# Designed miniproteins, single chains: the designs that were tried, part 22

Each design is a single chain, and the fold is of that chain. pLDDT is the mean over its residues in the fold that is shown.

## One batch from the design tools (miniprotein)

Design m788
Fold by ESMFold2-Fast:
Structure m788 (fold): chain A 80 residues (1-80)
Amino acid sequence: MSLEEEVKKLHEELIELYEKMIKALKDGKIEEAKKLLEEAEKISERLIELLEKIDSTEAEEAREIFKELFEEYKKKIEEA
């Protein structure tokens, strides 16, 4: 289904952005990490919007997981 395929693509993009953000933080590139967080926020918002359109328990659980994951990475940037 196209919505589930779009969700998978956005999830993969989010993970890639989080990996780049962690690398930027390790390299002391705080401003680069902040820009990556802004990109991750946009993708996360779109992902959550799509998950809200999917009427399933799995989509509901995934939405909460993605919200928690974003908050965790946001906190890592704020603590840097």
Scores: mean pLDDT 79

Design m789
Fold by ESMFold2-Fast:
Structure m789 (fold): chain A 59 residues (1-59)
Amino acid sequence: SDEEALKEAERLAEEAAKSAGEATGRAIVGQSRKMLEEGFSPEEVIKAARRGAEQALAA
């Protein structure tokens, strides 16, 4: 649910922050919270966070 999605997004953001910096991690978490507020499903939020983390790690 929303709490589980946010925890997973935070975990992904922490991994991304280790490689791409704290600002990138904050952006992933901020985007995830915003998506939940806008009514996106927990599954879509996790997918977006994972994509963001993968993009950060690939750069």
Scores: mean pLDDT 80

Design m791
Fold by ESMFold2-Fast:
Structure m791 (fold): chain A 98 residues (1-98)
Amino acid sequence: AEELAEEGRRAAERGDYEKAVELYERAAELDPSRKAELYVEMGEVLAKAGKYQEATDYYAKAADLDPSYWAELIKMAVEVALANEKAGKTAEIAQQWA
């Protein structure tokens, strides 16, 4: 399990976030006792990729398994709301030049 998590971290460092998530999910399946911790790592990787909605989903899964992660879920939900507002404003600006 730890080897797959390390490969996931390396994939994330290369910008291969889809592969990173896949490796973390396999690590969580092999070691369910670390599942909440691995879901937090997936959320952090996805947040770095700008995939805040997907990151929030993984933080929610981690918080469901271990309520101590609830603060991370709240933090990520705020970041998703801010990112969606910024994206909406960018789309409106783009339409003005079309």
Scores: mean pLDDT 72

Design m792
Fold by ESMFold2-Fast:
Structure m792 (fold): chain A 57 residues (1-57)
Amino acid sequence: MEKEEEIERIAKAIRNSLASLRAGHAADGVAPSQPLTDEQLREAARKALEGLEGAKA
């Protein structure tokens, strides 16, 4: 239950950060990276959370 909520938060944070980076690159005339799909964002969020849990031991 709490894991899913955390994954959703991380996915949203990643999306927001990517949007900010994309805006910066557009201002510099550099081609921005393609946006990730919802599934890819959730998978990345899960991996990040698993990494943090593993690091904490």
Scores: mean pLDDT 64

Design m793
Fold by ESMFold2-Fast:
Structure m793 (fold): chain A 86 residues (1-86)
Amino acid sequence: MAEEAAERAEEAARRAEKAGRGAGIAAGSAAGVALIAAGVGRTGGEEAAEEAGRAAEKAAKAAEAAAEGAEKGGGKAAAEAMKKAG
């Protein structure tokens, strides 16, 4: 579900922010994309909801990768992880 992916992205953004402010901002941007995608899914038809779910999942994975990267190696690692995940 796109909304669940957006919630995971928001949680990842909070984790990234605790690891470093720059990484938190990057993960927050990815979480914002997930939220927008989830919103499109709420207002669109079945096909739009499926596409929005896929986009939200990609954004959630990017935010989670950014949080993990920030925890391990800081902002540069977070940026590279986001680039690979999304």
Scores: mean pLDDT 67

Design m794
Fold by ESMFold2-Fast:
Structure m794 (fold): chain A 93 residues (1-93)
Amino acid sequence: MDVLVMVAIGASKETVERAKKELEERTGLEVHGYYADSKDLESRKKAIAQAEADVAAHPRARLVGVAANGSDEVNYETLVKAGLQAAEELRAA
């Protein structure tokens, strides 16, 4: 099973969850989303570590890392675009 693992630093929980649902619907892939506030160093470290561990646990996974510094809508569009690109790479592999 192919998995997209997404980590978004600076994106809200709601934006990440919305992007996850959109990517699952558009790609048919399992999508895992992690997020943290850009100023919370401990939460940022934890989110990145969880995403990296998730990728390591899955034989066919792609990691999508996004630094989110825009509005919720801009961050949503960035996450969906990055996830779609990663899905194409995973499909080609």
Scores: mean pLDDT 83

Design m795
Fold by ESMFold2-Fast:
Structure m795 (fold): chain A 62 residues (1-62)
Amino acid sequence: MLSEEEKEEILVELMKELGISTIDELIEYVKEHPEEFKKKLKEKGLSEEEANEIIDKLLSLE
């Protein structure tokens, strides 16, 4: 599994690519486009399981 630091770096890069500046905006994006976000995480080198863990964590924050 990737470290917490590596996951944070990937998340920051994805936020920049999506034009998202806050975690609340990221959560809304994930709610609207969960499959697209998962695909982007996998494109960054995350496994299916790692991508699902990140999505679940973000959605748990609501």
Scores: mean pLDDT 78

Design m796
Fold by ESMFold2-Fast:
Structure m796 (fold): chain A 87 residues (1-87)
Amino acid sequence: LEERLLEAARRAQEAWDAGDWEGVLEAARRAAEAARALAEATGDPRYLALLASALAAQAEAARKLGREEEAARYRAEAEAALAAARA
């Protein structure tokens, strides 16, 4: 899962740098899935922080694509994950 998380994060950054918002959304979704699985398996708040970052990237990419309601949902999930990481 950690290797999968790192690969997804790398792909999200490459897509972001290229302005490929569909690519960012897909890569960030994979990163969020891997980070969530690692957080559940380990209890390590580091993975909740990584989940929050991935969800924030999904929110921004969705916003760039004009998907306002989807962006708002990802933003709320990112805020919840960040709060959990800091508890």
Scores: mean pLDDT 82

Design m797
Fold by ESMFold2-Fast:
Structure m797 (fold): chain A 61 residues (1-61)
Amino acid sequence: MSPAERLEAEVRRLLEEIVALRDTDPERADQLEKELLALIFRESADPGAALVRAAELLAEL
């Protein structure tokens, strides 16, 4: 898997966890949102495009 494919897979996994935890553990969901943003800014070559893609993935959930 390419670095970009691994990043997208990790972003999707974190978004799924955030959505699942939002009603049952909102503090953990908030922590995962911070981890997601940090991951995007650390690992993405284009954080702006990665944020747009994360929003698209979230809309599918």
Scores: mean pLDDT 80

Design m798
Fold by ESMFold2-Fast:
Structure m798 (fold): chain A 88 residues (1-88)
Amino acid sequence: SKIKEALLAVAEKIVASPDGKVTLEEVKKIIDSIPGLTEKQKKKIIETFKKVADEDGTITLEQLKEAVRELLSEKEAAEVIERIDELE
């Protein structure tokens, strides 16, 4: 559940961004701000985002959806992606 909360927080930041993307540094700050994530969970999330990020270190909603599919079960990923789509 905390991983889902972290991924949704990143989604909200991307949607609020004028260019529709966030940097890996911004993702790290968001993840570090979520209470209840273990250091192992934080590392896994950040490494996954690093894999899906563009060459310039930015992450769009599409790349976030890729990270969601890698980090969560099929059922939980579908739930998070549906909520991301609701953010427009």
Scores: mean pLDDT 83

Design m800
Fold by ESMFold2-Fast:
Structure m800 (fold): chain A 80 residues (1-80)
Amino acid sequence: SLEELIEKGVEAERKIEASPTPSQEDIDELVKLIEELRKAAKESTDPREQLLLNLYILSGEATLMLAARKAGLPLPEIKV
């Protein structure tokens, strides 16, 4: 469900934020979840749902920037 997708995204962000050295696996999982959220936002016809999804996407992308910086990696590419 959409609610479960959002919850998984929040959990992935929390894991990265809590770690001083996020793993590649944690980063890859967050990328995958952001891609799924972007797809859900694109397929949504409800403006309120689109706004909510875009806020979670923005949060996730900010967390990815932080993760890449902490890990000394280039910023991951997000598709969709």
Scores: mean pLDDT 84

Design m801
Fold by ESMFold2-Fast:
Structure m801 (fold): chain A 94 residues (1-94)
Amino acid sequence: YTKEAERALKDGDEVTAEEFRRQAESTRLMLEGEEHMMAGDYEKAVELYEKAVELFPENSDAWYQLSEAYRKAGDFEKAARAEKMAEEIIAKKR
């Protein structure tokens, strides 16, 4: 999902190209969130992971990371919900 791959898909399936862009941005936000988790800035990590799952809600890894960020921030209810979402996504791929 580079700009070159997106350009190659533009005349065939524009929706698929937009999906690749959303996946790439979601991945970037997850990496940025991990940096904040390592720094102990859990509230900022939550914001970044929430945006990542909004862009690509089918990414179980993003939901799992969001759950960990919520636990570190002390929001155990939202953490449990995010973990359940990750498990449901994994189950759907069986």
Scores: mean pLDDT 77

Design m802
Fold by ESMFold2-Fast:
Structure m802 (fold): chain A 55 residues (1-55)
Amino acid sequence: EEVVFSEEQRAMREEAFKIEEEYRKKLEEDPSLDESKVHDEFSLEVRRLAERRRR
């Protein structure tokens, strides 16, 4: 059992880390990839995750 965080908060954080790891991998695999575009996609995905968990 969590001491300070709810199960939902921890699950959301874990999912966010997975999303970040995926985007990090994508950026590393393609040296010509536009970091701005990757960052926008990452931000959108994380925002979607947060919005989904807020309600």
Scores: mean pLDDT 68

Design m803
Fold by ESMFold2-Fast:
Structure m803 (fold): chain A 60 residues (1-60)
Amino acid sequence: SFTFKVEMPDEETAKKVAEELKKLYPDAKVEVEGNTLIITTDASVETAIGIVLTAIGLGL
């Protein structure tokens, strides 16, 4: 399993990105702690990287 922490500009953005990630990657565990996204997945490295890059893109 992989666990990543991705910091968003603010808590509102973190919550919006978390909801979109849950739609796109329903098998991933996505948690919000302040402005930080905590993403846990047991998928492949390529999928894990894709999830993190998607989170960053949505936060822009």
Scores: mean pLDDT 82

Design m804
Fold by ESMFold2-Fast:
Structure m804 (fold): chain A 57 residues (1-57)
Amino acid sequence: SMATEELLERLREAERELLREALATGKSYSKDEGYQRLGERLGLSPEEVREFVEKYG
């Protein structure tokens, strides 16, 4: 498992990349779709991403 600090930095990077992609393509995501996309990138479930963001984001 990753340390909390490492996971938080990876999450922030993934969030920035997802936002950049959305702006470039004109896509919009629901909260649930966003968490699913972030989870795919981080190797986590959408539920795990949501819990991590709520606690540490």
Scores: mean pLDDT 78

Design m805
Fold by ESMFold2-Fast:
Structure m805 (fold): chain A 83 residues (1-83)
Amino acid sequence: TVAELLAQADAHLAKGLQHIGQAARAYEAGDLETAARHLRQAAEHFRRAGDLYRQAGDPRAEPLYELARQAEEAARILEELAR
């Protein structure tokens, strides 16, 4: 049902935001590898939320795909800095 899609999308959005918080904490501690890993996890959750919102016809899908792309790019930059 649409309600089930929205509930699953909201859950993935919340998990993505939790990973953003974990990435920020790791970055502040100087752990760039852990920060990048959490950013990649956030991107995956934002993408899944976007897919579910799109299936539900919810306009939140597009900004979540963009957020996923930005999180992946940030992870790539941190991975380069960690080497």
Scores: mean pLDDT 92

Design m806
Fold by ESMFold2-Fast:
Structure m806 (fold): chain A 87 residues (1-87)
Amino acid sequence: SPFEEEIEHYRELVEEALEKADLLVKLGHDPKEVLKQLKDFKEKLIKTFEELKKKATPEEAEKLEKEEEEILKRLDEKIAELEELAK
């Protein structure tokens, strides 16, 4: 369904953002700059999920909420790692 394809698209964007963060740090980029980019990505993603939930059925909104919680947990774990590196 278009809804499932949309969710898969955001899962892929999250994987790419996490891999990019790891790569940039490995290449010697400032962890503070990488942290800022990942925090900006997180903020945009939250806004995107809020808009998707507004257009969703109640069942789709529940599924979006669960997906958002799992994604945000992964982003927050990487943000915490970068905050330690930025000290």
Scores: mean pLDDT 86

Design m807
Fold by ESMFold2-Fast:
Structure m807 (fold): chain A 55 residues (1-55)
Amino acid sequence: MKAKIISEEDGHILAENVPLKIVEEHIKKNFKYEKVGDELIFEYKGKKLRLIPVE
């Protein structure tokens, strides 16, 4: 399964077609995060980013 990463504030796409499981595990180990439905909101360098699974 793939995912995209967007900026929560302005919706800018920062990354596309990333491997969901690998990126999710990395976020959970290294950053403050919150799970909202099937999406993951996390803070990186003072910015809120969102990991969104892609169908």
Scores: mean pLDDT 80

Design m808
Fold by ESMFold2-Fast:
Structure m808 (fold): chain A 92 residues (1-92)
Amino acid sequence: GSEAARALIEAARRGVEAGAEVEASVSGDTVTLTLRGANEETVEAVREAAKRAEEAGAKAEVRQEGSTVTLTVGGLSPTSAAAVVLDVLGLQ
């Protein structure tokens, strides 16, 4: 169901609370969450979210470049993908 979307939203919220700049984008069934200025705790939270998304049956990938961490999750319904983007926009 929506467990992968919830994992993405939780990771975004934790990132914002830790002072990271967070954005989400959607392309087809794939949502990409980008966190800039992420500390190690935020990176760990993103990795935990990726594991939860995969346990829910989604395809999840984490990439880190310095203090920028990107979580990509595929296999979401259009409704779930839209909900993630809208909720992330509401965190700013």
Scores: mean pLDDT 82

Design m809
Fold by ESMFold2-Fast:
Order: C-alpha cells, then sequence, then structure tokens
Structure m809 (fold): chain A 102 residues (1-102)
C-alpha cells in the first residue's frame, strides 16, 4: 500500500464513521481528520527521502495512530473527550515520527 492509498482509505473510513455519529461529535471528527491528514500530507516530501526500513516504520506508526483515532471516535461520549483523546494520540504520533526522521 502506498502512502497516498493509505490516506484515501483513512478519508473513506472517517467519512463512513462520521455518518454514524451525533452532530456534536461530527464537528470534532471533521477537525481531527483535517488536522491528521494535513500533517501526514505535509510529511510526504520527507517520507519519500526515507530508507525502505524507515518508510515501513512510518507506515506502521501511521496505521497505529489512525486505528487509535478510529477507536477514540467510536468510544468517545462527548466532543471534549474526543478532542482530549485525539490530542494524546497526536502527541504520541508526532514523537514517533520525529524519532523515525532522525
Amino acid sequence: MTLDELIEEMRKRFAELRKQLPPELQAAVDEIEAAFIDYVEMLKPEFEKLTPEQKEKFIEVLKEAYDRLLQAVREAQSPEELRRRAGEIFREFFKKVDEILK
């Protein structure tokens, strides 16, 4: 799977999940999706410069963060809880990405 294919799959799954949520959570999900995808797209030029091993690790970390975000969206009972959980996931993801880019 290419990075572009993974981004498109992420967009599709967020869109499908969004339809199942109350309006209050939909706004928070839209914010989270936009922030996550924009960050990943900003990293595309850096990703292309990585070794095969670093690329594999990046995709692994990206999939882990994405799966955690989907779980948070499914389990969150309020927009505030969702934003808090997403913030924690983003911080861990950013840290792991920084470690790969060394």
Scores: mean pLDDT 83

Design m810
Fold by ESMFold2-Fast:
Structure m810 (fold): chain A 75 residues (1-75)
Amino acid sequence: SMAKEEAKKLREELRKLPDEERLKKINEEEAKLEAELANTSDEEKRKELLRKMMDLGVEQLELAVERVVAKRLAK
């Protein structure tokens, strides 16, 4: 589906970015999805938006874990 293709492209783009740019992009995409969710009453579309937000949450968590590991390994 277009939604799955869009999610895949976003993940690939995010993973190519340095930490600061990746965090900024994640925050921008989350804000966009949150705005769409607030303006949508269609249950199927809401489920799709929530799934996209969950995918972004995973990317944000992975970045947070990477940053914690890097900080702990840095002298």
Scores: mean pLDDT 75

Design m811
Fold by ESMFold2-Fast:
Structure m811 (fold): chain A 66 residues (1-66)
Amino acid sequence: MTKEEEALNDAAVRLRAGWSDEEIIEHLQKEYGLDKEKAEEVVKKARTILQNADSGRAGARALAAA
């Protein structure tokens, strides 16, 4: 798992936990050393994945199982 994949999974988990986009962006910058633009891209991608997984059918594919 690369730093970017770790950041994507972390962002998805935090979005599900109710974190704001701004809070997640700051977290990703601190923990993974991402630029703000890259962190925003990761959050956007994680949100899209979660919406697609949860909106239409059973969410059998999750980035983090809990």
Scores: mean pLDDT 73

Design m812
Fold by ESMFold2-Fast:
Structure m812 (fold): chain A 65 residues (1-65)
Amino acid sequence: SLEKEAKELEEKAREAERLSEEYRRLAEELYKRSRLEGIRADATAGVYRIRAASYRLGAESLKKK
């Protein structure tokens, strides 16, 4: 079912969004003691954000009957 596949992609998007927010929060804390470590965590948050957007686009494509 396309609806089931779309929901699975939405779940993956939510998990990636959660991880992106987690690393973004971690970056805020790390920036206070190390700019380099803050930048690394922020970059990781960005990767998860892009992944989440990709999953969201996939889900929308399946729902766009």
Scores: mean pLDDT 86

Design m813
Fold by ESMFold2-Fast:
Structure m813 (fold): chain A 73 residues (1-73)
Amino acid sequence: SAEAKERLRERQREALEEIAKKHKERFEEIKKKAEEEKWSDEEILKKLLELLIEFAEELGRRLEEIRREIEAE
């Protein structure tokens, strides 16, 4: 239904904002640690790729959970 599609979009937006905030904080921690410990470009790239993968996996899982909840209604 149109109502279910609207609820899905709203919950997906809220989930994206929450996960994005959490990962932004982790990104800032990585930046700070990289400067303090004088990480190489390779170490920085590796940590950023790990963060990006974790972000994508967490977001994907949460979006799938929300979709299943809405479809079960």
Scores: mean pLDDT 83

Design m815
Fold by ESMFold2-Fast:
Structure m815 (fold): chain A 90 residues (1-90)
Amino acid sequence: AKAEEIEKRLLEEIRRIADEAGASEEVKEELLNVARAMAAYAKASSDEDTRKAAEAAVEKIREIGREAGLSEEVIERMAEAVRKAAEEII
């Protein structure tokens, strides 16, 4: 389904951004789990709830990224990927 393809692209994008930034495997898995949770919720939720889930995922990515010492540019790129994926699922 379209949502599964969007999830796959989102996970690939986040993995690529985190790899380029030199994030550890542990940090990458934490970021990927946030994206997976958002995508799973979005597949079963209303448009409004999907937008709320995307913003919650963005905040979690910012928290994980800042604690891991990732740059704000890297964090913002991942946040944009999450928001874009949510809008494509809607």
Scores: mean pLDDT 84

Design m816
Fold by ESMFold2-Fast:
Structure m816 (fold): chain A 70 residues (1-70)
Amino acid sequence: EERKKRILELRQKAVDLFHEILKKAIYYNNEELRKKVLELMKRFTEAVENGDIEALEKILEELQKILDEL
C-alpha cells in the first residue's frame, strides 16, 4: 500500500511538470523539447508499470531540471 501511494504521488507530480514543460515547448515552438518530453513521458509510464520508484524519482528530477532551465 505505501509503495502504491508513493507511486501515485510521484505520478501526480510528474503530470504537473509534463504539462508545464509541454506548454512552454509549444509556446516557444521548440520541437526538440517537445520530443524530449514525449520520450520522458514514455519512460515514466514504463517505470510506473514496473513499480520502479528509483526510476520515477530520477525522471521527476530530470523534468524539474528541464523546467528550471526554461
Scores: mean pLDDT 81

Design m817
Fold by ESMFold2-Fast:
Formats: structure tokens, C-alpha cells, sequence
Structure m817 (fold): chain A 66 residues (1-66)
């Protein structure tokens, strides 16, 4: 798989315990493949891991093989 380093494009409040709360401009590592409308990610600021809606994903800053 790949890990994408991506900038979050808008604020998001977690709707379940499995989801990340995010701020616009946060940098996340997103794990591929995506599961429908959600992806597993890690917030690089907090270190928290969870799900986020893929429509929050802005600019791809880096791609790494894992």
C-alpha cells in the first residue's frame, strides 16, 4: 500500500469515536486503500489515528510506499 501526506481542507468534528476531529490546515497521513467515503489516517500534530471523510482531503504533499 501507500501512505499519502495530505493537508486537511476544512474543519471537521468527529461524529463517532472512530473518527478524527480535524482543523483546516492539519497535516494527516492517509492509509490506502480507502474504504468507500472514509479513509484511515493519522493526525501528524496530535498522533491520533482514526477515520476521516475523504472529501476533507486537500493537497497531496507526499506519497510513500509502505
Amino acid sequence: GHVLTVRVRRDYEARSPEELTLRAGDVVEVFTPFEGDFAEARNLVTGERGLLPTDLLGEVLAVRPV
Scores: mean pLDDT 81

Design m818
Fold by ESMFold2-Fast:
Structure m818 (fold): chain A 82 residues (1-82)
Amino acid sequence: ELEKKIEELKKKYRELAEKVNANPDDEKLREEAIKLMLEGQLLLAKKNKDEETVEVLEKVKAENDIEKASKLLEEAGERKAK
């Protein structure tokens, strides 16, 4: 079930990325892409049983803070690269 949700989110993200590429100045589409990535990272953290990351991402989602969400996604990407 959880893996199917992750696959669905990846498909939605690809479709949304095509729309963003067609309209790069559309801030609303960028916000939707960030929210979708946040949801995907939350599901991955739950799959990996990473309780600390789940708590942080759930808090950011509850605050609906797009800038904070974007920053956390960048930090998560950097840590994964190590």
Scores: mean pLDDT 72

Design m819
Fold by ESMFold2-Fast:
Formats: structure tokens, C-alpha cells, sequence
Structure m819 (fold): chain A 79 residues (1-79)
């Protein structure tokens, strides 16, 4: 079980549609990453932290299409 490329696209769509902010997405992923780290799931924690960083960059002004592409690439590596 993990975050998939389709899940990454779904989060990007929620941001595009104004349902969540990039900051909210980053905070959610950072929280889940900490929970995985606490359980010894270091690979999952690192993966989720990398995705959170992309949402932080989106909050700073990178294009949404670039952020979506990076998220899909990271999610594909996590499979």
C-alpha cells in the first residue's frame, strides 16, 4: 500500500479546483511521513517527505503542471 501516481494527480486536481491549498497538502504528507518514520518505515517516510517538498515549492510559485509532473515521477519511483 502506498501513494500512487493516480493519488498524486488527484491531489494536484484538488489544488487546481481550489478544494485544498498546496500548504494543506504539504502538511498532510509531512504528518503521514512522521507517522511512518515513528514506525521504522524509513523508505515510506522519505518518499512522502519528497512529495511534501514539491507541494512546498508549489506554494512558493512553481507552475502546477510542473508540480504534478514531479509528484507523478516520485509516486512512480515509490512503487
Amino acid sequence: AGFTPEDARALARLIRDGLITPEQAAKMLERVAKEHAARGNTEAAEFLSRMAEIFRELAKGIPLDEAERRLVEVAAEGQ
Scores: mean pLDDT 79

Design m821
Fold by ESMFold2-Fast:
Structure m821 (fold): chain A 94 residues (1-94)
Amino acid sequence: MEEEKKLKELEKLAREAYLAQVILTAEQNGIDKVLEIIDKNLEKAKDNPELRELLEEIRDTILRYQALDEAQRQQLLEESKKLVEKGREIAEEL
């Protein structure tokens, strides 16, 4: 159904835009600093499984970004900026 397809596309784009924003934030504020904050919050989130899952996804995303070479990071940053802009457009429609 068209409505189900649109919802799934919206969910996928929202998740991708969120993770893209995480990458941009880590680049702007320092990868090591952001990872330190995440690790401290993971220790505090032992009793909150939803928050723990979110923080682990953020941490994995940043670690994958850190493992990329310079050219791959540049491409991902460009793609991330486009995804964040697209996510913002979708959020304004809601």
Scores: mean pLDDT 77

Design m822
Fold by ESMFold2-Fast:
Structure m822 (fold): chain A 73 residues (1-73)
Amino acid sequence: MKEKRIDELERLAVSDPQRALDLAKEIFKKGWVDERVVRALGLVIDNAPDPGLLISAQRLLSEVLDKYPELLQ
């Protein structure tokens, strides 16, 4: 379910940024994106332990905002 996946994403964004990024990719593929997903990707970026994960998260966030520009604050 969308809500359970987004709740899991928000919980993982700080504690396990890699797993959060993988889940965010799945959510994006399913079209379940909303402002909570954008916020969670921001948290993944802030908590990324390595440059590879940081770049991957920034790239996904860019793709999300390109497809859903209304989610920009």
Scores: mean pLDDT 82

Design m823
Fold by ESMFold2-Fast:
Structure m823 (fold): chain A 97 residues (1-97)
Amino acid sequence: SLAEARARGEELRDEGLKAFAEGRYEEAARLFREAARLYEHDPYRKAAALELLGEALAKAGRLEEAAEAYREAAELAEAAGDAATAARLRAKVEELE
């Protein structure tokens, strides 16, 4: 169900945030990527998870993949009408390029 997918995605996001805080950036990226997949039908939560994925990938030195995650998050934010979040995420892409 969507509720079960959301709850599991939130658990993975929280574990990813813990991993990120502990400097385990590759593990954080894996957890945020899994959370984003569970949010496939929730664009708001998917965009937020993809932004966290981009941050973890950037800290891991995986800059090209980080830029891709931020671009996808920006596209989802723009499609949802959140132009401010989309602009902020596009600025993060420019910082990596």
Scores: mean pLDDT 90

